# Ledger of designs, part 15: designed miniproteins, single chains

Each design is a single chain, and the fold is of that chain. pLDDT is the mean over its residues in the fold that is shown.

## One batch from the design tools (miniprotein)

Design m493
Fold by ESMFold2-Fast:
Structure m493 (fold): chain A 68 residues (1-68)
Amino acid sequence: DAARRAAREVVEAWKRAFPESSAPLPASLDVADPELGAIVLETMRELDFGAPEAALRTLVAMVQRRLA
């Protein structure tokens, strides 16, 4: 679907820009769109890529912008 594709593209771009980024992923994110937060977390687990919570919130915002 559109959200999963956008999340994949955004996360892959982030990983290319910050390949050294690493942190354990939380079970959930406290964001305005929790479904989109879950999609971003699932995408990062699929790509074996971690990032701190502040970066995860930024990634969710970037995906939201890409879907608008």
Scores: mean pLDDT 76

Design m494
Fold by ESMFold2-Fast:
Structure m494 (fold): chain A 57 residues (1-57)
Amino acid sequence: SERKKKILEAAQKMHEYGTQGTAAAQSLREAGASAKEVADVRAEYLNQGLEEMKKIK
């Protein structure tokens, strides 16, 4: 099913964005970033994943 394939692809992208957000947050912490800066980066990656999910019909 085309729809099932799109759902699986979006779930995979959501997972990928989660992984990228974790890596970016870790790099920022190592650079001495504030808790707010780390939270803002995590929110950006989460929002990108959510936008991919919204494209599914």
Scores: mean pLDDT 79

Design m495
Fold by ESMFold2-Fast:
Structure m495 (fold): chain A 84 residues (1-84)
Amino acid sequence: SMEELRRRMREELREMGYEEEEIEKILELAEKRAEALELMKEKGDTEEVRELAKKYGSAAMAAFEAGKYEEAIEHLEKFIEELK
């Protein structure tokens, strides 16, 4: 279940030394990434899908590396909407 997966991920992130607030944002980011990957599978491996993944994926990764979790989530949400 999603709840079981979230519990397991939360425990692993805690063991890695992440703060509780960061853990919740990382989990939300992981869920958005999983949703985007499923939509990519549905649309197929096209040039348009690859270009969108490069654009939004790189932006989300850069934001995440900068500790800007909300901004990373926003980039993934835009990617998801573009894929729908």
Scores: mean pLDDT 82

Design m496
Fold by ESMFold2-Fast:
Structure m496 (fold): chain A 89 residues (1-89)
Amino acid sequence: DEKLYVSAAKKYVEAAKLLKDKIKNPTFQPLLDMCEGYLKNAKDTEEAPTSCGIVAGLVEQVILSNPEKYPKATKLFKQGEELQKELNK
């Protein structure tokens, strides 16, 4: 399993909020709420819970299918990937 860091998860959550009306999965909003709840008091270097990983995966599916359609969400997702690279060194 790939280790997801809280700092990256925060960027994925920002992207997810921009895409909330485009992600039609009924589990998306509960998972997003669980992820945000954890992130409020977590340190940037800590590992994010599975709820954040699932949210990131749902965001990735949308942006990979339509990157030109969602430039702000794509930018935020790329910022999250960049933070993951920095912390996995």
Scores: mean pLDDT 82

Design m497
Fold by ESMFold2-Fast:
Structure m497 (fold): chain A 85 residues (1-85)
Amino acid sequence: SAGEAWVAERLPAAEAAYNDDTLEGKIAQLDLQIETGDRQIALLEQELARTADPEERAYLEAQLAKLRAQKAKLEAERAKLLAEA
């Protein structure tokens, strides 16, 4: 899928950032995770827009809520690192 290809293209950069204990390396890793989350949220929003079944909609809305909460946590962690700069 397009999402899988997007993640595969960035995996080497994520691995390099993981071994970088600098503030810049940590922020780069969080930026990649946030971008991945944004991509997943966008794909689920598109799927929700095409879904008419109430049970499937409820499932997708629950998954979107989880991803948005995870993104908020990553953004908060990024903000803390920027405050230390």
Scores: mean pLDDT 78

Design m498
Fold by ESMFold2-Fast:
Structure m498 (fold): chain A 109 residues (1-109)
Amino acid sequence: AAEELLRRATQAGAIGELDARAQGASVAELVAATEGPFVAASIDPATAEAIKAAAKSLVHVEEVDGVTIIVTGESVSEAQGKAIIDAIIEGVRSGDFLAAAARVQAIIA
């Protein structure tokens, strides 16, 4: 479940300093984007900034107890990592997180 990945990411330090009120939504949406389409509620500006900050961490791959929390370096090049970040930022900018999730899935498939 996304909450399990969030808990492990927080404990491992895989996700940097996010605003506490936005942390769960931002990380859950990023995890969902890498694992499949995500459904985003209305995103306020503080949550959008937290998502952008978390998206930058997708180029840092960490595993906790064999769980891939951020896209793995073995399956993602630096160019793919940049493309994923760009897709998520575009999703935040446009509010079209379903299209952003589809782009992320296409990159990591």
Scores: mean pLDDT 43

Design m499
Fold by ESMFold2-Fast:
Structure m499 (fold): chain A 72 residues (1-72)
Amino acid sequence: MYRVTLTFAEPLSLEKARQAAEAAAALFGAVDYRVVDERTIELVLPTRERAELAVQFFRAAGGLGDARIERL
């Protein structure tokens, strides 16, 4: 499994961060997700390919400040 940490360039409200985390979890088939803060969400994804797709998706959207992928 892989943890993806997505940090947005601009802070979202906590409500918007939760909506983003829930939508991303559904889209990429996350095993788990959490909101770290108003800028940062975490997804636990089953494969590295899914983790890389999540990062690419958010980078393409233009709102992403930073992204990390960590093997669990």
Scores: mean pLDDT 84

Design m500
Fold by ESMFold2-Fast:
Structure m500 (fold): chain A 74 residues (1-74)
Amino acid sequence: MNEEELRAALPRVVEQEEGNLELALANAATTPDASEQARAAAAEAASLTPEERRELVERRAREAVEQAIEELRK
């Protein structure tokens, strides 16, 4: 996997981050031992509008792709 392949994967990473956010929200609600940080993050995410959550997911996906590219350059 190279930089070009990682950049091409961005749309798929957006879908994965969206699923991860939904799963994290569900887990924070059902896990009695969830950390304070995890609960706070879930509460913040739950307060976002659908548009704001989509923007957050897209930003996270872009950051994840750029971070993976940076790791490849090491």
Scores: mean pLDDT 72

Design m501
Fold by ESMFold2-Fast:
Structure m501 (fold): chain A 61 residues (1-61)
Amino acid sequence: VDVRKLTREQIAELVARLLDRPLDHPLVKQETDRILADIEAGDERTLKVYNKQAELLGIKP
């Protein structure tokens, strides 16, 4: 999985599953925005970590 191909909603679903919280939870919104900023920054190490997390949770583009 490549998190750069995921929509904002799919990243929010990833975060919601990781935090075991509903999609509309404030912590999910906060963490989703942080991950989107990290993806936009293009740090390959960070992208690799998020790609692995998305694969483990079965989130596909």
Scores: mean pLDDT 78

Design m502
Fold by ESMFold2-Fast:
Structure m502 (fold): chain A 73 residues (1-73)
Amino acid sequence: SMQEKLQKTKEDLEGLIERAQAILDEGADEKGLSAAETTLLQATSIAVELGDTETYKKLQELRDRLIALRKAK
């Protein structure tokens, strides 16, 4: 059903955010930062499709953090 598909999409989104946040919190190397970047891009696409403005804002903050970490290396 559409409700089941929507629920799965929300769970997938949460998992992507948790994974990206964990990578950034651990102070990853460039390989880890590249994985976080790909994960954040996927999560951002899903949040936009869902119209989830709160999650979109959180993803922008995580992306800014990733850019700052790359610049520091």
Scores: mean pLDDT 83

Design m503
Fold by ESMFold2-Fast:
Structure m503 (fold): chain A 81 residues (1-81)
Amino acid sequence: SHMEKLLKEAEERKKNMTDAERERIKTFYEYQKALDELIKDPTNKEVWKKLIELAKKLHDMGVLTEREKESIERFEKLLES
């Protein structure tokens, strides 16, 4: 069936995914979780630190723009004060 063909093609794509692609997906998922935690408690400095670390990793992997990285560095400086 068409559905079985699509599922097989999806499994082959997953199987051919590089370690770098898997790490990008994992890091982005953790970043989204940190954002959800931050929305629930914006005063949690540990969540902010985690979000900044994950965002820097995403920038290193080419997922975030230079402008987004600059915004993250600004937030990091605010946490140090």
Scores: mean pLDDT 73

Design m504
Fold by ESMFold2-Fast:
Structure m504 (fold): chain A 61 residues (1-61)
Amino acid sequence: MPAPAFSAESTRTPEGEVRIDAADIDAAVAHHVAANEAAGFEVTPEMVESVRTVLRRLAER
């Protein structure tokens, strides 16, 4: 009989419509940066800020 831990998984289950949060934008920016670095490109602070601005713009209608 396994005893479950007191920890709970972070379950993001949107009810109907999903709302984009700042955390989602930050995660998307990090993913985009990692993809460029994996491709062998140098990522500059200017590029990171530009990507974040674009994603925030897309999140805002």
Scores: mean pLDDT 64

Design m505
Fold by ESMFold2-Fast:
Structure m505 (fold): chain A 103 residues (1-103)
Amino acid sequence: GKGLEIAIELLRKLQGIVMDLLRGASVSAAQQRLAALEQEFERNKSLLSEEQAATIRRLIAELKELIARYAKDPDSLEVILSAIGLILRIIGEILDLELEKEK
């Protein structure tokens, strides 16, 4: 349904923020994009299932923490590996929702 499409779109935008940060986008740009995405999530929250909303909230919180860590030490291997792990988790959630959409 419409909520499922919105959830997938929000997750793809979250993935884009993490990927661009790893490609050398500024912390400021990542923070602005995440703030815009949080506003989009709040506007569409009533259209999402409780599970979809909980998943997106968790991933937003994880990205906030990652951006804060990256701002302190952008060359940290641990931070880079955390970013890669977050991308893989986001991809997993997108795949789960795409499979639900096809059923």
Scores: mean pLDDT 87

Design m506
Fold by ESMFold2-Fast:
Structure m506 (fold): chain A 88 residues (1-88)
Amino acid sequence: DDRRQRALRAIRLIQDTARASGITARIRLDFDSISTGPLRIDLDIDGDDPEGIQRVTDTAVRMGERIGSSSVDDIRQRGRQQIQRALS
């Protein structure tokens, strides 16, 4: 179950990046999709530091790509929206 282990490591890395950046990140992984299709990752980011939000978003995108997540474009879009709100 290397795919499941990679997904769990990805979640830990994203959470560690959020903690180091002072960003609140809520991550949900659809475990039902691990064996049969693209993994779904739901990521909610909350914070007021655009640089921290960007770091968390970039980490989530990289990890999502490595594990074959179909959510990568959604993660990019949500990250951009949150950065724009923080800069406003």
Scores: mean pLDDT 74

Design m507
Fold by ESMFold2-Fast:
Structure m507 (fold): chain A 81 residues (1-81)
Amino acid sequence: MRAETRGKLGDEESFREGARAAAQALGVSPEKAIEMARKTGFRGASGGVSGAALAAMEQGIDVRLETRVEGDESVGRVERL
């Protein structure tokens, strides 16, 4: 399963949305995704998605994570392998 989230750089709503969407796609807890992201200082949409990827990796789930900045937007994409 795949998830992609984008939003303004450092945006808290996009951060939470990214964490939730990616956590759902990877079968992990969105609360754990947010916790992992905050511990690593990740922000915005890519930060939330990255937190979910880290939570999945801790559970032994194979994940492809892509993050990028496009102008004023943070983009995170995750795929379960």
Scores: mean pLDDT 86

Design m508
Fold by ESMFold2-Fast:
Structure m508 (fold): chain A 75 residues (1-75)
Amino acid sequence: MRDSREEIEEKTKDLPEEVRNLVRWLVESGLADNAEQAIAWMETFGYDAEAATRALAEALGIPVEVLRARIEALR
């Protein structure tokens, strides 16, 4: 991955915690190359972390509750 954990936190520090957690998980899991790409993807959902998380869980073929738990576990 291109961005470190600290770099992701710096780039997302003015965003809501739920959005920051999801952006971090996207970069850490390799679904996004960097925080900026993940942030741009979040913008397409109007920074609605719940809607984005549901869409991502469906794409991954896992329950949204499982994905939420994985995102929270990265904190």
Scores: mean pLDDT 76

Design m509
Fold by ESMFold2-Fast:
Structure m509 (fold): chain A 63 residues (1-63)
Amino acid sequence: AVVDDYFDRIEEAVKEASNYEEAQKRVKGIIEEAKQDDNLSTEEFVAISLAAIGALEDFRLKQ
């Protein structure tokens, strides 16, 4: 559930961003929050980080 909430927030942040810099800033904030979240395992944090990279790369390539 917690991991899914972070995935949804990343997708939303990228979808609502007007440009790559805004998408990157929003996603960076979410990743910093996930990094401080003691409820996440290392594996879950890695999954969230990979999802963020993928979403940002998709946004960059489609601009």
Scores: mean pLDDT 81

Design m510
Fold by ESMFold2-Fast:
Structure m510 (fold): chain A 80 residues (1-80)
Amino acid sequence: SEKEEEKKLARELIENIEKRAKEVLANSDLVTEEAKIMAKVLLEKAPELKETLKEHPDDFEKLKKELEKVGKEIEEKIKK
């Protein structure tokens, strides 16, 4: 039951990140280009993160590696 609660909290966290990213894009004229790039990447990658959590619910290290990949992609797009 503890692991089920942890999975629920992780999913809710990803959903909150999606919500915040949508808010950034909804106010795109009030935010930096970097913030828009970050929001777009997060929204594109959120389904993959949710799938990783669903397929490997006990492997938070795998979720962490996927999050690190997302972070690197954001950094690379911002540098261009």
Scores: mean pLDDT 75

Design m511
Fold by ESMFold2-Fast:
Structure m511 (fold): chain A 64 residues (1-64)
Amino acid sequence: MINELMQKFGDAVTRGDISEARKLLEQLVAKLEEEGYSKKQIDYLRSRLENAIKLAEKNLEERK
């Protein structure tokens, strides 16, 4: 499940589908919480994934 969500997130970011990427990020965070990951681990991953989304947003602006 987590690996599947990570792959879907990567695909959304690659496509520039920011809305879908943000939705998948929240689903991934919820799943990590359910599986007992620490807040520190979840916060770290969230920061990394949010940075990937911001980079994708900038790339979309540069292509237009």
Scores: mean pLDDT 80

Design m512
Fold by ESMFold2-Fast:
Structure m512 (fold): chain A 90 residues (1-90)
Amino acid sequence: SRREELIDRVLEELVKLGIITPEEAEALRAAMRAAGVSEAGISELRKRFLEIKNSTPFERQIELGVVMLVLAVASVLGMTDEELLKLLRS
């Protein structure tokens, strides 16, 4: 979908900026796909993000936690893909 393509672009930008690794980006993309695109998927998204966090080295958990929070909030607020991309770049 167009939303999925924009999530991919956002994750690619985060990798390019050195905020997350390519491996972390793949894990986040998989979690978002599994949770779906509705607010009803937030609990599932949280569970998937916690699984990623628990397998992540402690020193990176804060950075990933912030990225996960931004993605979760954007999903809840029904942000457009353009707004989500702008938020992650700020």
Scores: mean pLDDT 65

Design m513
Fold by ESMFold2-Fast:
Structure m513 (fold): chain A 62 residues (1-62)
Amino acid sequence: MSMEDAVRQLIKLGKEYIKEGKYERAKEVFQAALDLAQRHNLSPSLIDEAEKNLKEAEEKIK
């Protein structure tokens, strides 16, 4: 599995947690996706997608 595939799978998992109302778990998973994308210097679009989903999860916790 490539690092891009790993990040995409984490984003998918986080979205499933959002659907289940598990916002704190979704936040943790999106944070992991963002950290991986940044550490491996992945595409800006993947980093942006992870950041956007993380922010949405954080807003639902507040």
Scores: mean pLDDT 83

Design m514
Fold by ESMFold2-Fast:
Structure m514 (fold): chain A 81 residues (1-81)
Amino acid sequence: SEVEDAVEALETAKKDFEKLVEDESISEEEKEEAVRRLLGELRQIQEKFKDSEEVKKKIEEIKAFLKEKFPQFKAEVDSIK
């Protein structure tokens, strides 16, 4: 289903982003740009699947991860509803 595909895509995005964060060869500016791109993706998925509890749960997990690793983006992350 589209919901299952969205959950898998979010899980993949989280794993890829976690690897990106730990990569010392990538600049902080590039990491921050990756955060902004991921936030845009999360907003689009949240709007499309707003009634899906599984998608909401996965988005909340990613939001928590982003706020932990990039506290400077907390306000932007919290804007995703």
Scores: mean pLDDT 83

Design m515
Fold by ESMFold2-Fast:
Structure m515 (fold): chain A 90 residues (1-90)
Amino acid sequence: AAPSPEELAAFREKAARFSALTGNRIEFLSETEVRVGDAVTLASVVLSVEELDELIDRVFETERREGLEAARELFSEWLLEARERELLSA
C-alpha cells in the first residue's frame, strides 16, 4: 500500500538524518519510490520507500552498536547486492 502523507513526511525527515550521518544520496522519485546512492561505491538503486525505511533502521542500529564505519560498510554491501538483483531482473 502507498504510505500516508504523514508517514511520507516522517520518512523524509528520517532519510535526511541518514544522508547527514552517512553522506549517502537520497532522491525522491515519487511517494512510493526513491533512488538511493552510496557516496563510497557510487552505486545506486531504486527502492520502495518501505524497503529504504527498513534499511535505514538497520544502518542506524549498526552505527549505535558497531560505529559509523561498520554502518557504512553494511549499507555499501547491501546496495551492491540490491543493484545486482535489479540488473539480473531486467
Scores: mean pLDDT 77

Design m516
Fold by ESMFold2-Fast:
Structure m516 (fold): chain A 92 residues (1-92)
Amino acid sequence: SEFEELMKEVEKLAEEARKQGLSMEEVVAKSPELVQNLARAASLYAGAAPEYQEKMAELGEELERLIEEGVPLEELTEKAAEIRRIAEEGAK
């Protein structure tokens, strides 16, 4: 279910982007790092210690809120990079 929760963040991003008139292809083209950071974090989630999984969930909730607020893709990319950093630290 943890991978499903992280994948739901990607789906939420796609839905909010569409509401703003952006396709997923446009999001990937404008901010490939955003998608890459989220994909990397999702791939590392199951191997992370519970403390780091909790931190990733909290940052994921922040990311969802920022997406709903319509903040710039650069700011979303920074939040996704934070999630990735926590995932990589937790996977060590």
Scores: mean pLDDT 71

Design m517
Fold by ESMFold2-Fast:
Structure m517 (fold): chain A 98 residues (1-98)
Amino acid sequence: MVKEYEKKSEEYDDLGNGYLATYYALKAVVDPSYKPQADAVLAKNPKYAPKAEALAKELSSDKDKARKEAEAYMKQAIDYYSTSGLYRMASVSLKIES
């Protein structure tokens, strides 16, 4: 059981990182001042970089849509990180009890 919670925490943290990388890629489309942050986050998440860059290119001509998608990706990243944190806390609590 503890190992399943650790695995779920890692899975949701990884998903959160992917959505955060996509958020910054889209944010750079809306506001070019975010490009250095987007480049740094994408470099740290090479697994998600191609998909994030493809979506950013698709939305490069529609900044309003890029902004709405960025907001959705950020909200989802926060939800994934929160879920990861809950599984991590549950795993730690179970280890303390055992």
Scores: mean pLDDT 82

Design m518
Fold by ESMFold2-Fast:
Formats: sequence, C-alpha cells, structure tokens
Structure m518 (fold): chain A 85 residues (1-85)
Amino acid sequence: GTTTINLPNGSVTITGNTISGSVNANSSVLFDVTTPTGPIEKLTVNGKEVQPGEEKDLLISISKNSLYVENKSDKTITFSLTFKK
C-alpha cells in the first residue's frame, strides 16, 4: 500500500520499503507515520545517491512511528530512503 502525508512545510509518501519526500527551505517537519523496519540501504537527495553524513544540510531522524526531517538549505530538498527488506 501507499501512504501520503502532506504538511505545510513538507510531504512524504511511503510505498513498501521506500519513503519519498520533500521539505521546504530552512524548515523542519515531524511526520507521525509508521516507518519501514530494517536498516537504511540507500539515501538519495535531489535525485542523487549520497553516503550517510555526506549531505550536511539535511538531518533525518527515524523512529518506528515518526520521521523527523530538517532542511538547513536555502532550497527545497527532495529525498528518498530505501530500507533493506
């Protein structure tokens, strides 16, 4: 199934083991959503795959029932998280 959450400063869509989303410039968003279980296999930022900690303007904190995303850049950031099945 697919779950989409739209908030004023960002949105996320969860499909299977993937979370895709965006967060507005200089904004933070807490999504109250059930996240996929397992370790993160892949992170993309603005369509490019990045290594953990490589993107300094994007902070992501994940729990089982919440996703916190902080965008410190002057532009909207799009991201995708793929979890290992």
Scores: mean pLDDT 83

Design m519
Fold by ESMFold2-Fast:
Structure m519 (fold): chain A 56 residues (1-56)
Amino acid sequence: GDAKAQAIADLLGISVENAKNLIAIADSLGIDTTVALVEREAGPEIAAQVREILES
């Protein structure tokens, strides 16, 4: 929902629209694949936080 998108946007420093796209990627490719992509861009600590938001 919008709350998850806002949390991801704030964490990654991206727009809410971009965060909604990330959630759509997680829905399509799975959380593990999405978290691996975030880890390559933002590192493992931020990727772990994104995982917690997506699993909440």
Scores: mean pLDDT 83

Design m520
Fold by ESMFold2-Fast:
Structure m520 (fold): chain A 99 residues (1-99)
Amino acid sequence: ALEEVRRAVERTRQAIKEGNLEEAVQASKDAVRAAIRAGEETEDLEQFYEAAKLVLDAVTEASDAIVKREGDTSPLAIDAAVNELAAATILVATQNELK
């Protein structure tokens, strides 16, 4: 689970560096899905919280890259914004569990 999250985050960042925005969106979506799965399986909330932060960071980077090239109303930008909201929701939920 956590390994899948890390792989998807790295794939997202690599796609951004290569200018492959469609792959960046898909990889960020995979990172969100992997994070949801990891959250269901995790016994280590602190490690999961660190992974959730990495997912939000990568998804935000992808969203920013897409908006700068495509504009904020493009289908890719909308998909990226949905991924960013999902990643932020996972992080906030994890922060609440740690209290």
Scores: mean pLDDT 80

Design m521
Fold by ESMFold2-Fast:
Structure m521 (fold): chain A 72 residues (1-72)
Amino acid sequence: SNADLVAAFRQRARELLAQARTMSAEEIEALMEDFLAWARQVLGRLSEDDRYRVQLLTLETTGELQLQIARK
C-alpha cells in the first residue's frame, strides 16, 4: 500500500541519517545517490498527496546528508 511504501521510505531515511554519522564523505555521496534513485521510483508509484510527503522527506534527508558531507 502507499502507506507501507511511505513508512518504508521514512525508515530508510532514518537509517541513512544514523549511518552517515560514521561514514566518509565518499560513502555518504554513494548512499545518497542510491537513495535518490529509489526516491524517484517510489514517487512514480504514489498518489499526489503521498508524493508531496515523500518529496519533503527526500529534501530533508538529502539536506542533512549534505551537511554531514560538509563536516568531513
Scores: mean pLDDT 82

Design m522
Fold by ESMFold2-Fast:
Structure m522 (fold): chain A 98 residues (1-98)
Amino acid sequence: VDLTTITVRVVPSSSTSPSKTITVNVTINGDSNINDRSLNLGQTVVSLIRQASDDNGTELVVNITTESSVGSQVQQIVTQSVTDAGQRYGMNVSVSVS
């Protein structure tokens, strides 16, 4: 099975350099529950973005590994949630796939 990794990187929009980085690595199975798992992960990352915005100077990196066949679906669900949260909490959010 070919795997894909979706990386969500969140940095403060302020000119202050990040003083610490929190890295979260997650593997999700590409089974029938993938939508629910992606939604739950999205909610968890949104909560982490909120906490990072309160800390000032915290960078968040979330690496999500899943099967390539569902990678675009996971990316779409997570990207929507984290992009909205980034805009709301003044964090610069980027999503990449490899």
Scores: mean pLDDT 78

Design m523
Fold by ESMFold2-Fast:
Structure m523 (fold): chain A 65 residues (1-65)
Amino acid sequence: GLAAEDAGRGAAAGAAGGGAQGALTSFMSKHISGGGNVEGGRAAGLGAAAGGEEQAFKGWTDGSR
């Protein structure tokens, strides 16, 4: 239903926002470390995905109200 679509959009927005932060963090980590830690960007991406799941669950719960 529409609640599922709304939850999906919330998850995508959360992942996109988290991804952007992850990218920024990775970029700054690369600049600060001078050597660059690409693995940090991947870890941040996974964290964003997990955050998106929480946001999707919240959206679903609110939509089901």
Scores: mean pLDDT 54

Design m524
Fold by ESMFold2-Fast:
Structure m524 (fold): chain A 79 residues (1-79)
Amino acid sequence: SAQQKQAMQETILLLRAAAIRTEADLIARQDPSFQPQADAIHGLVDQAVAKIKAGDLESAQKLLDEAQAQVDALVAQLQ
């Protein structure tokens, strides 16, 4: 059903949000100088979760894609 498809998509996006938050936390623990960037990533994830709760899954996906790109950029800078 449409309701089952939406519930599944919401669950997938919430799991992505949790994973990105965890990655940002691990980066900041590895290099505390990246704490401001980790905080910014948390802000994007919080916005994405708010969009999921509002039923705006398209905006949520875009925000999570942006947050993941920021995580990937920080991982590339780890020494």
Scores: mean pLDDT 90

Design m525
Fold by ESMFold2-Fast:
Structure m525 (fold): chain A 84 residues (1-84)
Amino acid sequence: MDLDKLIEELLKAKSVEEALEIINKNLPDGVTARLEDGRYLVLTGQFPPTKTVVDLETGEVVESDSLTYVNLAEAVGKALKKIM
């Protein structure tokens, strides 16, 4: 995945829904992203089962059961915050 390209595409999104589609299109197979309460970006993986939560108000990872997606979640969360 080209993270710089993903961030550029995210910043062009016209809505949070469009941004989530862009994120999910660019995530690895078995990984999904969703928003909770309009504040938290949640990434879930299937193999292995993983969960990473970013507080979009602070831009910080507040919950993670694996380091696998922490850098990705932080970068994507910061970009999503700019369009919210």
Scores: mean pLDDT 76

Design m526
Fold by ESMFold2-Fast:
Structure m526 (fold): chain A 80 residues (1-80)
Amino acid sequence: SPLEEGKKIGEEDYKKAKNEQEKANLIVAYTLRAIGAVLDGNYEEASRDYAAAATIEEKEGNTDMAERFRKLAEEYSRKA
């Protein structure tokens, strides 16, 4: 599923990130890509990208932001 794929990608990218700035850059990149995917009607990609952002936020301890991105990922997964 896009949710499981996004979680896996987010976990792998988080492991490869060398510092807090790279982690922040990943969250921004996934969020911007997800927004672009929504505008293009690519709900599978939007779901994956929001799931990846949620995973990185969760690992950073940003629980509220992680839940917001997770709900967006689930919403767009239903539209896909």
Scores: mean pLDDT 89

Design m527
Fold by ESMFold2-Fast:
Structure m527 (fold): chain A 95 residues (1-95)
Amino acid sequence: AEKKLEEGKRYFEEGKFEKAKELYLEALEEAKKKGDKKLEAKILAELGKLYEAQGKFEEAEKYYIEALKLYLELNDDEGVEEVLLKLLELEKKKK
């Protein structure tokens, strides 16, 4: 899962959004199967960023909210702060 997340981030940086999405979704399935909730939250946040970069703000919001829920369950204050800032930035773009 971690390797696919890293590879997906590389494709995202190259603007290859469909390939990045494919790798993120594969990484998400692997993280879920292993019960790695922290990795799952990281991948969901990256999916949020990917959809936001494409102007798909409704989909970005859904992924950020799912990541936020997991970070809250994990008491991961850094993850919570990162995703809340992304949701605030997203809300400004929707207006």
Scores: mean pLDDT 84

Design m528
Fold by ESMFold2-Fast:
Structure m528 (fold): chain A 81 residues (1-81)
Amino acid sequence: AVSALERFTELAGEIGRALREGDLERARRAIEEVANDPALHHALPFLREQLAEAVRNPRGHDVELARELLAYLDELLAALA
């Protein structure tokens, strides 16, 4: 069995890799997996903060991709509120 922490770490890593590779579909799928797992909902604000940081301080990431993912995550968070 995979713990919620291990699952979140795996998905967060996947999102980070997708951002570096410019793979929007892969990043969006990983975000959907986090949003669809009730055990990971408490980690969604942390993920939002990381995406907001990537937009503010891109450090070689695709800032437009990071902004699109942040907007998508904000839509998912609004639906969960």
Scores: mean pLDDT 77

